# Designs tried in a protein design run: designed miniproteins, single chains, continued (4). Part 78

Each design is a single chain, and the fold is of that chain. pLDDT is the mean over its residues in the fold that is shown.

## One batch from the design tools (miniprotein)

Design m14691
Fold by ESMFold2-Fast:
Structure m14691 (fold): chain A 97 residues (1-97)
Amino acid sequence: MTKISMGADVYKDGKLIGKGSDIGDEKTAIDAGLNASLQALKDAGLTPTDKDKDKIRKAAKKAIDEAKKKGLRGTGSDEVDLTIDGQKITVTIGATI
């Protein structure tokens, strides 16, 4: 199976406050992107809502689709702006094949 590496970085006011990663395949990569993002948010002390998780899944799908379009060793990314517990943050999600 083709491995897809998923990474997530959480930023607040331009500062990196959390990181996460996971590895999926063509069937599990969106879930891996969500898991990477949940790790990064947990490290930052932030708890996302179900609506936040849905936005993260959509961004993970875009990152994966971009990586797939580039083919072997392809990379893709997308970002999501979220407000959690009154804190404005950006989650950057990356995919590498």
Scores: mean pLDDT 86

Design m14692
Fold by ESMFold2-Fast:
Structure m14692 (fold): chain A 65 residues (1-65)
Amino acid sequence: PAEQLVAEARRAMEAARPLGPEAVRAAADSAITLTQMLLGETAPEAAARAVAEIRALADEVIAEL
């Protein structure tokens, strides 16, 4: 489900925090790609919402760095 993909993205971005903003963005981009691959064809609206959530989370994490 989309909620699990967002939760995994959050964990990956938190793990990337000590490596800096580029690493956080890379973790977010990987999670967005995975979300689109898994949900883009079957649940495009859910995929779009999850992608938006992941992008917003990346912006929040980077703003705290």
Scores: mean pLDDT 85

Design m14693
Fold by ESMFold2-Fast:
Structure m14693 (fold): chain A 58 residues (1-58)
Amino acid sequence: GKAKIVSSTETTVVIEDEKGNKKTLTGIGPKEVTIDGNKYQLVITDQPLPVGTVIEPI
């Protein structure tokens, strides 16, 4: 299932899946997170990612 960015700051991104499961990612650079058996990949930079951005599982 897809996930969305629900919060983003200079160093922190919160991702939420379609079931409401949330994961918080911190720090700059490439990140991988597993939510409900699905893997998601994104890159955290010093520019906050737009809230509502859809992330597809890898």
Scores: mean pLDDT 81

Design m14694
Fold by ESMFold2-Fast:
Structure m14694 (fold): chain A 61 residues (1-61)
Amino acid sequence: MAEKWLENGIKAAEASPDGSAGGAAAGELQKVGVVTEEGKRAAVASPTGKEAAEAIRKGAK
């Protein structure tokens, strides 16, 4: 289950030209315990979707 949530979050982040969708996805993943708080903060602070997706990958538990 966690892997599918993580993959969907990463895809959502990459589909956005800015970091906003990636930040939102990281927040949901952090709530379900798939991503660390640090990974969520990095994704929210990311200016692009690619950087937000990378932050989610690095923050994955």
Scores: mean pLDDT 73

Design m14695
Fold by ESMFold2-Fast:
Structure m14695 (fold): chain A 97 residues (1-97)
Amino acid sequence: MDEVVDEIVEELKKLLEEKGYELSEEEEEMLRGALLAELYMIEDMIKKGYEEFVIKHIEETAKNDPILRSLVKDEEVREELGELYKKKIIDYINSNK
């Protein structure tokens, strides 16, 4: 889990840096915490038989997560960040299936 969270955080951070945003240590920890909570929630959903709702949940989180929305003010960059976040979580789920 920790290695996957670190990999996703690094890729999101690289996207933000490319767009001229810098994450503080506190913002990086908040992002890491949000990702860890999301992955645990997805694992719990799968365990409870809610697999059919997992993708919809990820899509809603990528679009509406307060931490992701707080990291960037530009809507276009925010949409790119959300799409990368969604893609990386879906890739993780598919690789563990």
Scores: mean pLDDT 78

Design m14696
Fold by ESMFold2-Fast:
Structure m14696 (fold): chain A 104 residues (1-104)
Amino acid sequence: MIKLNQLARLQKDTPPTVEDIREVLRRALEKVPEIRRLLAITPESMKDDVLRAAEELGLEAVVFDSSKASGLEIEEESKRLGKHLLLLVDPKNGTISVFEAEIV
């Protein structure tokens, strides 16, 4: 089973920006500085911004398109990564969330 612990969340009335992604990832890493892997579920339009933010923070990132992501593929990748940050971007609700994910 995958255990999720919420590290950071941002909610806005405006669409999420790359700076918002940088801020929530930075806040998450302040709590779990040892984690170096990121699994992100984001709109395809934000993929390059997420990859750039991850690279700037020294994270190895895998990004899934939120409209096409397979639950099975996400679960398999999560197991492969071990301990990682999970980034969820929901532009419909204006939320960005970062979780610590680990296998239990």
Scores: mean pLDDT 81

Design m14697
Fold by ESMFold2-Fast:
Structure m14697 (fold): chain A 93 residues (1-93)
Amino acid sequence: SKQEEIIKKFEELSKEFLEKMKKEKIDEDTIELFEDLLNKVLETMKTLSAEEILELLKSMKEHYIELAERSKDPKLKELLLEYAKKLEEIIKE
């Protein structure tokens, strides 16, 4: 289903994002917070329709752009902006 396809793409993107954070040696507490948040979002998505998931992804994109703008770590800022861009790609499909 379209819902399952969107969830799978989000899960793959989130896993890649967390792995990149670890490679760039982003603060461990920050990585744990994002891992917890992304896991909770993924569980929430399983209860939503495809259209509701797309609206959630739009909200997440805007939130991550705001987090990037407030980030003092240039590596984290770059990763957050890349994540937001990849979320937009999922939304447009």
Scores: mean pLDDT 86

Design m14698
Fold by ESMFold2-Fast:
Structure m14698 (fold): chain A 64 residues (1-64)
Amino acid sequence: GLAEELAKRFGISLSTAQAAVDFARELLAQGLSEDEAERRLIERFYGNARLAALEAFRRLRRQL
């Protein structure tokens, strides 16, 4: 799944990748703008987890 792919790609734990995916889904469900969602992702995640969270958000948004 997406969390497993992101965990491997960014060298983060599966639990961290799942948290990133879940948070990205939550931001999409709230109907936030891309800029607002990106700010919230940056505030919550750091380092490789941030890159994973931003990629999760971009992929999920393209599937809407």
Scores: mean pLDDT 86

Design m14699
Fold by ESMFold2-Fast:
Structure m14699 (fold): chain A 70 residues (1-70)
Amino acid sequence: SAMERNKAYVGAYSGILANEVYKQTGDGKLALNIGKKSIDAGRKALDAGATLEQALAVGKAAAEEELKKY
């Protein structure tokens, strides 16, 4: 379904963001935490009726906010 596909895209994008953090910092624990924050935020947005584009943007914002705390 479109919903399952959108959740898969949110997951894939969160993995890309986590990998970028790992490449920049060398911190695997931070990268995993960024990925988890991103996927959780994006999936919550989809469950609340957001579009895929909105959910990806929310996930990226959550990742950036978590990275600022590092």
Scores: mean pLDDT 88

Design m14700
Fold by ESMFold2-Fast:
Structure m14700 (fold): chain A 112 residues (1-112)
Amino acid sequence: SMADLKAAMKAAMQAVVDANGGPLTKELVQAMVDAAIAAAQRYSGIPLPILSIEVVEDPSLSKAVLLGDGTEKLTANTRNLTLKYNPNASIDDLIDSISDQIAQLVMAVKNA
């Protein structure tokens, strides 16, 4: 289910956060996104055709935004991801935002 897919990604990201034991950094957020993608693929059995993942800080954002090939539109043809996040965001809000948007990507690939 979608809820189980999101739960798998959230568990994987939380494990990365717990293992890091430090402040929210760009490197930690990169590891979180990498873990979420790996968990999504493992849970769904669907290979995601992603070639690159970039993480960018944007303190103007109220919520993290995942861009596909420079757009907010995630499709089965998306190859490059950019996660823009507010460095002052809570880890829980970031985990929720990342899992929701990667789940949309998984569904776009699955429904193609």
Scores: mean pLDDT 86

Design m14701
Fold by ESMFold2-Fast:
Structure m14701 (fold): chain A 76 residues (1-76)
Amino acid sequence: MKLSRHEAAGVTARSALRLGVPREEALKMANEVLESLPDEVSAEEAIKLTTEKLVKLGVPEEEAREVAEEEVRRLL
């Protein structure tokens, strides 16, 4: 499945908010994703990037990945 940069950024923001990351930080993470990705990205790349950013904030990798995967599934 292919996502737009905006959809991938949305996955990052929603995953972060769902895990209790403050809105301002979640939006910053989403903007970093938006700036780093080409116009179309794979669902796997969106999940990977979201997971990596959440892990850097101290979220366990498995929990971060699961939430990111669930947010991608909502786009189906």
Scores: mean pLDDT 83

Design m14702
Fold by ESMFold2-Fast:
Structure m14702 (fold): chain A 79 residues (1-79)
Amino acid sequence: VIPSKEQLEKALEYLEQAIELLEEGAPKERVLEMFAKAAKAAGASDEDIEKAVEILSTLSREQILSLLKLEKEAVEKDL
């Protein structure tokens, strides 16, 4: 299923919030919660979201920041 523009715009908002939280030094758990909301807004299944969050939880804050920025760029290009 291809996400709608409205779904991608909502996902972008949550991705921006996740990046801001990470840059402000918020706990990793709060950052991953915002990522989960972004993925859900983009139409990802709960199973896929849980799997992605588990993988991201093993990464450093710097690695998560890099991935979130890449995902944001990908979403922006699809808008």
Scores: mean pLDDT 81

Design m14703
Fold by ESMFold2-Fast:
Structure m14703 (fold): chain A 97 residues (1-97)
Amino acid sequence: EEEERERFLKVNPKLKELIDKISELAGIPREEALDFLYRLSRGEDFEPTPEFIVALIELGEYGLAAIALKRATPEQIEEVRKRLPPELQEKFDELVK
């Protein structure tokens, strides 16, 4: 699995930049950001963290954020809303509905 994640990174250099930005904004390890993106890319069921979803929205990755929000619990969705700056609240409302 670790080797599969390393191969995923090697064939997608833009993905490495995205992982670095998510890790920085969400305050999560790069390994966790990679795992979440890998699971999203495979259509796997998992519960994303509110920090991960906030980072996607702040980075303008609205497509990935919408997919992650569909996997989030109502409590996680509320936590994302609370963590977003006012400028992104309208965009968040669009993504949730």
Scores: mean pLDDT 76

Design m14704
Fold by ESMFold2-Fast:
Formats: structure tokens, sequence, C-alpha cells
Structure m14704 (fold): chain A 78 residues (1-78)
């Protein structure tokens, strides 16, 4: 069902953010944020193909957040 697909995608989005945060805490900041961003891009694409607007918007929002954090981390390295 659409509800089950939405719940699964939103759970995976939340898990990806938690994994990115764990990687940052382990000192793998840029790698973890990049992986999280790419995962959320893929999940947003899946949500769009399935017509799950809520999960698409959530994946885009979380992906953009992780992308901005990655850009800040890269600037601090320079």
Amino acid sequence: SMLQKSMELNWQIGLSVSQAQAGVQQGNTIEALDAGYKTNEALARQARELGVDGAYNNGKSQGDYLRRQRERARQEEE
C-alpha cells in the first residue's frame, strides 16, 4: 500500500540521517555527510517514482540539510 511504502521510505530517510551523524562523531565527517546526501537523493528519487510526495519532500529536505553541512565541512578544511 502507499501508506506502507511511505512509512518504509521515511524510516530509511531517518536511518540515513542517524548513520551520517554517527559517521561525523567517528571523525569521518565529509565522507559520512556525502554518503547521507547521496542516500537521501536516491530515496527521494524512489519516492517520486512511487508517487509518495511526503517521503519525497522529507528526503529532499534531509538531503539538502546534509549537503549544506558537507559544504561547510569542506570550507573548514580549506
Scores: mean pLDDT 88

Design m14705
Fold by ESMFold2-Fast:
Structure m14705 (fold): chain A 55 residues (1-55)
Amino acid sequence: SSLERDIELLQKAVKNTEELIEAAKKNPGVSKELIETYERNKQWLEDKIAELKEE
């Protein structure tokens, strides 16, 4: 179903965001504010996946 595909795409987006967060944490030139933005974006994606799975 399209719902299953949407969940798969969101899960891939979560993984990509986790990789960005880890890369950013290893880079002393990256601001704390940017890392916090990535973490908020990841939380939004995880919340969206949870909402879709409840249906």
Scores: mean pLDDT 86

Design m14706
Fold by ESMFold2-Fast:
Structure m14706 (fold): chain A 129 residues (1-129)
Amino acid sequence: SSREERIEKLIKEIEEAMKKAGFSEELIESVVKFFRLYAEVEEDEQEVDDFAKGILAAINEKDRKVSLESLLDLLVGALGSMINRKESEEVVLELIKLGRDVAKTADKEIREETLKRLELAEEEVKKNS
């Protein structure tokens, strides 16, 4: 199948899993947008597959707090990979924005830690531009 067809299939699997798990439409939209943008710029198809599998594993966590912590760690990890590869500032800043939207749904402690990690990532990207 084409790369675009594969990405759309993975997005549908993520959306269905998140809906079944009872996540809000707003959180689902932010995660899907993050994954779509990541998948469009990630040239390694294995990395895209591994990221999707990681998201699905995080969503399937029985404890909501553990699920959100795992999901946010994956998003920050994917972002770190993009920064290390010297991806465009525009793409990385949009991923950071989407990561912040996901983080806002988490408990205060997890939210504050994740937002701080995203602030450091934004500073690193802007310094290298």
Scores: mean pLDDT 85

Design m14707
Fold by ESMFold2-Fast:
Structure m14707 (fold): chain A 90 residues (1-90)
Amino acid sequence: SLEEARELLARAQELSQSDDPRDQAQAGLLAGEAADLAAQAGDRELAEEARNLGIQSSRKGLQSDDLNVVKMAIAGALKAIGGAFQAGIK
């Protein structure tokens, strides 16, 4: 739902303030989920905001030496990109 998308984005924004790659990867995943939900709800502006945060945070998470953190960052980036494409449909 749109409310869930906003809640996830708020949590992602909080985690994105951390310099820890694990927190950044988690922020990317949550933002990616928010982008997908916002796109499904038809809110293109929220989906774009969440997508941009998801990509930025996921890039920082990819700098981790922890494979589990890297996997999380990849999942977040994929969700962020996928959500934006869905928002482009009428």
Scores: mean pLDDT 79

Design m14708
Fold by ESMFold2-Fast:
Structure m14708 (fold): chain A 94 residues (1-94)
Amino acid sequence: AEELLEKGRELFKQGKYEEAIKWYEAAIDVLLQDDSPEAKRLLAIAYINLAEAYEKLGDHLKAVQYRMLALAIAMDLWLEGHEELANEVIEALK
């Protein structure tokens, strides 16, 4: 999943936002199959990356929705005792 996120991020840096979204969605599909705390952290990062891409495309509503999903995951990680992983997600939301 991390390699799929990296590919999406590279396309995002090139201004290829629609292509980046496809790679982020592919990463999300893989990450949703894994309930581990690390997979939840990566899922939240994928949602933040989607939010950034939708913001660049002018879809502010989708950007807000994906940021809210990432925040919900950070809160769940914090409540489950995965403080370091939760803090990584919160830092990425800044």
Scores: mean pLDDT 88

Design m14709
Fold by ESMFold2-Fast:
Structure m14709 (fold): chain A 71 residues (1-71)
Amino acid sequence: EALKVLEEVLERAREAGNEDLAKAAEQGILNIKNGANPLSVFTGLLLAARRHGDEETARILDEAIKKLEEE
């Protein structure tokens, strides 16, 4: 479920002290609940995670994007 991936990204961002990524994940959760395309949300978060150097969060987002493209 897309929301579970975003909740995990949010928790990881908070633990890492990445406030920008945490706010982006919170906004992403709200946007998906309001009908936004999960692929667009995940792509934006992937760029933010890579910019921060968070390779593990980037891997989680890459896996979620691939799963969405397969479904």
Scores: mean pLDDT 79

Design m14710
Fold by ESMFold2-Fast:
Structure m14710 (fold): chain A 118 residues (1-118)
Amino acid sequence: LDRILSPEEVRTFLDTVLEKATAIAREAGSEEAVATIEEGVAKMREIASRLRLSARDLLRMAAGLLLEVSEKDPSIDREKIVEILLEGAKEAGVKVSREEIEEIVDEVEKLIEEEKKL
């Protein structure tokens, strides 16, 4: 998880997250969630173009985006977030377990809750 990803690995991961998350949001009729996903992924691509990101960095950013989207569209629940992230990592060739993804989602959720209290 601490290995720096290649530009191709980053692109494959973000393309997979975009495809799977927008498909769920569109099926639910949540055009606002689709727009939020598209904007969030575009911002992550911009960050990745400037910074060398590890798999953990990218997974944390994607988890944060999907948790925010989940507040607007309950069709993207925690289980779907885990599945989207796991598939993104798999397509990018990143070896990660479901348990590691769940830990990352938990860490990011706690960080978001703490930030809201400030």
Scores: mean pLDDT 83

Design m14711
Fold by ESMFold2-Fast:
Structure m14711 (fold): chain A 94 residues (1-94)
Amino acid sequence: MPKATITVVGKDEPGATITVTISGVSGISGRILAEIVKKVAEELGGTAKVLEATDNSVVVEVKSPVPASEFAEKIAERLKEKYGVDVEITVEEV
């Protein structure tokens, strides 16, 4: 399976503002990755602001109603189920 890395920086608590970086995804543009992050944030009742998008990476600022680790898992599940991408998750608590 294609592999990607999800890095989340922020407090592992509900209501925190976190930075989500997705990289290393072959065949999925940063624009599509941004839409995935935004949709997951909206479905959870949060907000998302795209900071950077490239051909294969995205950086998004998210006001997350769930802890950073849980948010990362939701993105990973979405990528695996819809796009067939396996992901490695790194959570950096500040």
Scores: mean pLDDT 80

Design m14712
Fold by ESMFold2-Fast:
Structure m14712 (fold): chain A 71 residues (1-71)
Amino acid sequence: MTPEEIAGAVYRAAVEEGKEEFGREAATRILEAADSPPEEQARVLREIAERARKEGLEKTAQTALKGAEEL
């Protein structure tokens, strides 16, 4: 997946779980890292997944992890 596709998927998952603001912040961070090396992009996605899990956003966390695997 492209960084833009991952950002969109993470945003939609967060909206579906009732946390649009989390999704907006996460999508912004993903897009800001889009021109970084794949390792850095994967790190950002794993950090987003950890934060999502702490907030109880299980689908958002899994979406971010899938994005990291498909970079």
Scores: mean pLDDT 86

Design m14713
Fold by ESMFold2-Fast:
Structure m14713 (fold): chain A 70 residues (1-70)
Amino acid sequence: PRPVDEAEVLLALGRMYKSIGDLLASRGKVEEAIESYRKAVELFRESGTEEGLREAEEAERRLAELEASM
């Protein structure tokens, strides 16, 4: 069988959690949004890619802004 590209899967999952976080934040569910962004950051960092690290930094900025709004 062809190997799964783990980095691509982790990036896709991270982007999904980031999108869920954005949706939850827009609905005022700040605590759940924070949890979703934390998962996104973990997945992006686990990808081991420069793109993943960049997206992790962006998600961390959003996370910090949400935490400051609580």
Scores: mean pLDDT 82

Design m14714
Fold by ESMFold2-Fast:
Structure m14714 (fold): chain A 94 residues (1-94)
Amino acid sequence: SITDFMKEAINRMRTASVEEIIEILDEIKEKILKEKDKEQVARAMLAVYTVVSEVSKTLSEEDQKKLEEKVEEILKEVGKHHNIKAEFLPSQAL
């Protein structure tokens, strides 16, 4: 369900206003925080980076800054909830 949600969200973002993109990013954040599959979380975050990078090329510097601040918020919250820093402890990952 998250993969299908991300495909639809990405398509929406490509034709959306900056305010609509921020709303879509909030929807993505809520889905990622509820996802327990670490691989799907990583893929969803990569998709967010990719699409934000693409749409930012068409935006003003002020709007690019708004998207950058929103992506940073999502990264901090996702990193906190999914504890992805634990990847540096291989003896505990086994």
Scores: mean pLDDT 74

Design m14715
Fold by ESMFold2-Fast:
Structure m14715 (fold): chain A 86 residues (1-86)
Amino acid sequence: MKERRDLILKALIKGVAEMLEKNDVSKEKIRELVTEVARKLDAGEEINIELTPEEQKVYDEVKKKIDAGEPITLDERVELLKKARE
């Protein structure tokens, strides 16, 4: 539900940030990350995702767009992460 989507969003932001540092962003790796987090949540596993201050800012901006009903693409999320790192 809402908490599930928020945890998946945090995991996506964290994972994409790590991929950007490695200069190795792929749609397949992003899909695998989302699938794994969803699987763990379905299994009732505790997920602890700690965001850096920069990642938290991107999460807050993406969350605001989602709450406003604005569509946000994967490319837009990646661009927000790049801006937060600069």
Scores: mean pLDDT 70

Design m14716
Fold by ESMFold2-Fast:
Structure m14716 (fold): chain A 96 residues (1-96)
Amino acid sequence: MPLPREELRALALIQAVLAAVFDQPLPPAVERVLREDPEVRELVEEYIERVRRAQEEGDEERLRELLREVVEEAQRLLSPEKAALLREQAAQLLAS
């Protein structure tokens, strides 16, 4: 089934930030969400800039804090049940 809009927005935010952290290309589905949703795009741009600064300074602790903040921001877009599922998926991605 296609994901609801709120879930797509939350996942796009997380996936875009993780792609920046691991120097990976954005998936086409994520690029489409960012193109269609300027609010999510602005959030992604802010977090990517903060991630880049932390990486330039070699501040691993700050980078981990930023990843937690991104997950928390994404959770605001979701119901509690879906937010819990998103946390599990984010933890799996960060563990790999």
Scores: mean pLDDT 74

Design m14717
Fold by ESMFold2-Fast:
Formats: sequence, structure tokens, C-alpha cells
Structure m14717 (fold): chain A 106 residues (1-106)
Amino acid sequence: MDRDIQLGVLQVGLATQIVSGRNLLKSTDPQKVADGSRLGSRLNRRLADQAASLGLDEVAKLLREASEKFEEASKKAEEGDLESAKKLIEEGIELVREALEKVSEA
């Protein structure tokens, strides 16, 4: 029933996704990048649903776009295209950062 507590939980989730994405950018293992990006896609979809439940439709939209970037990154990493995968991860992290900034102003 405390909206501020729910916003705080969402902020922690978003900050965790930024850290996880940055760790993927440091990896030289395509399988770890693929698996981590697939997980990031699923978690960003769950965070989007949480944001939508709080009426944060713009945040939810950004997180769905981030989820799609991480899903595409997992496919590129599985194909051995680690450079394209990392570019998509960077784009996904940027979308999550924008979402976090908007939640902080809500």
C-alpha cells in the first residue's frame, strides 16, 4: 500500500540490471554473454510489468525496449557476433538508465 516502497524496490531492480549488463560487457565468453543477455531480457520484462502496475507507462515502455535489445544480443552472441551483442547490451543499459531516472522523478 506504500507507493514509495514499491518505487524503491523498482529502483533497486533497475540498478541491479545496469550492473549485470556492465558485467556482460566485460565477458569474453560468448555463451556467458548469450545466457546473461537472455536472463536480462526476462528480468527487464518483469520490471516492465511492475512499472505498468504502478502506472509508469513510459518506464514500462523503455524496459520492454531494453528487454528486446537484450534478447537480440543473446541471439547475436550465440551466432558468435560478440561485437554486435555488446552494442545491443550497451543500448539496453542506456534504456534501463533512462527508466531509472524517470522512476526517481515519479
Scores: mean pLDDT 89

Design m14718
Fold by ESMFold2-Fast:
Structure m14718 (fold): chain A 83 residues (1-83)
Amino acid sequence: KITRSIEEDLEVILKDARIALKEENPIRVCQILVFGLDFVEKNLDKVVDKAKLETLLKEAIVIASQGGCKPAVEKAKKILKKL
């Protein structure tokens, strides 16, 4: 039984990315999201709530788009296709 889900990890990652976006640091937004989405993709077998993950991935696309991070947008879309 997983003590903390991958969706909870992504939620924390998105919170950090939103802080970086508010601080007008697009480089840090991109670094956080690219790393976080790569981590999520490698751990898809540990997903407990697919609907929550889909919602968080859609939020990641919005944050990445606002930060100008195309690689993060494309990674999030690829993960959505695997669900």
Scores: mean pLDDT 82

Design m14719
Fold by ESMFold2-Fast:
Structure m14719 (fold): chain A 105 residues (1-105)
Amino acid sequence: SALEKVEEMIELHERAQKEILAHIKAGDYAKAMEVAIEMLREIGEKMKEVVEETKHPVFEEALKEIEQALDYLEENPDMDELTLLLLMMSVGGSLVVVKSALEKM
């Protein structure tokens, strides 16, 4: 179901966030960026499926935000750690909003 896909995206994001923080603490910024990009690509593909199933504006907006975050990371490989973490937090927040909207459908 669309709800199960959104829950999988939230779990993927939470796992990736922990891995990103671990790489940052280890001084491996390149690995932190790699994990963030891979996570956003996977979440983007899952969100496209949710958009196709539901055709609801909130999922379309969440997909746009995920795609914009991915583009920003790819265009700004030298971004600072705080900016990376704030971007990841923004994506996580969007997934929570998407889950709440789907539960009300």
Scores: mean pLDDT 84

Design m14720
Fold by ESMFold2-Fast:
Structure m14720 (fold): chain A 109 residues (1-109)
Amino acid sequence: MKELIEKLIKLSGVPREVLIELSEKIRELNNNKHPMEVVLALTAAILYELLVDKETTFVNVKGETLPYPVTFNSVEELKKTPVEKLYPVFRYYLESGYIPPKFPELEKI
């Protein structure tokens, strides 16, 4: 996970502070039901898909391909996007028992 975060920062230019702040806001919206490490890992994986891999869809835990509710091509667009627009994807994964290895890993690069 540390390696995924460092790779995300290097390849996308997203500041670590922005990643942490976004993760904290998502955790609060989910009523603090999950440990910070889990929310941070999921946030890093989703941002990697959106900012590095330029994905417009994600695969859910059932293997179904679904569109991301929002996409962005830059850190500036991410900063302008309300967290509430991203939260439905996070809620889905957190409530469905998401496993981080389903998202891009450093070994896949």
Scores: mean pLDDT 70

Design m14721
Fold by ESMFold2-Fast:
Structure m14721 (fold): chain A 94 residues (1-94)
Amino acid sequence: SKVVESLARFFKAGLDKSKIPAEVIEALIDYEKGKITPEEAFKKIRLYIPPVFLLLASPETILEAIKRALKDAKYEHFEPSTPKELFDEFKKLL
C-alpha cells in the first residue's frame, strides 16, 4: 500500500531521533503474533502517533506503517520470530 509506505517513511524519520517506549514495542510484537487486535494495539500506542494520522488512516494501516518504519530504521531486525530478543534490546534504550 502506498499509504503504508508514505506513513512508514514519516515514522522512520521520527524514530531515528527518538527512544522508543517499551509499551510501543510490546504492543507491536503482540499485534504481530495475533495476541491482540489492531484496535487494542493502537489503543496502547495512540499517544505516540501524530493526531493528523488518526484522521487519515485506519489503526491497522498505522500499525503496519510503524512496524515497517522500525524495520527500516535502526531496528532492521524487527521480525515476529525474534520478538523477545528485540523487545529486551528496545527496553535497554529506556
Scores: mean pLDDT 61

Design m14722
Fold by ESMFold2-Fast:
Structure m14722 (fold): chain A 68 residues (1-68)
Amino acid sequence: SLEALERRGREFARGIAELFAEHPEISPEELQEYMKKLFGSDEVPPLTEEEVEELRRGAEEVRRLEAE
């Protein structure tokens, strides 16, 4: 359902935001391992530095919204 997809998206965004807050210098490889654990799957593709920066920007947006 849409609600289940929204919940999964929020849980993912929160997990990533918390990870970047605790480990601001996290590498693409470390982030990939975190995503594998979060999704319970080894099918997570390798992340590029560009993709990590996009996720970092998303995490900053989540933190900004929570600070309001």
Scores: mean pLDDT 71

Design m14723
Fold by ESMFold2-Fast:
Structure m14723 (fold): chain A 118 residues (1-118)
Amino acid sequence: MKEFEELKKLLSDPDPEVRIEAIRKLAEIALNNPELAVEAAKAIAEMLSDPSLAVRLTALEEIGRIIRERQSKEIAKAVYEAIKKVATDPTEDVIVQNKALGLLGDVLHVLRTGRLPR
């Protein structure tokens, strides 16, 4: 809990490299602690609106990893709206938008079936 709350504070650090490292550590918590997985995924999803392209890409990659490894409907539901917003934003970077579109497909598959086919 204490490490989780400290990492959430680092998501507001002025250095994008610190925010990226906090995202990666929160993803490890989501993968290793099922009780914190939904909360960690929600915190990472908030970083999809970060001004740094690298931070937004890292957030998408780590949410994708959590969705693939956990295949949880609760996590998929928690991140769906944030990913949909990025995927449908015409002002977003093309690489970020395309990654978000792919991830949205995986999220919708988990919501409908409770798993990925792989």
Scores: mean pLDDT 86

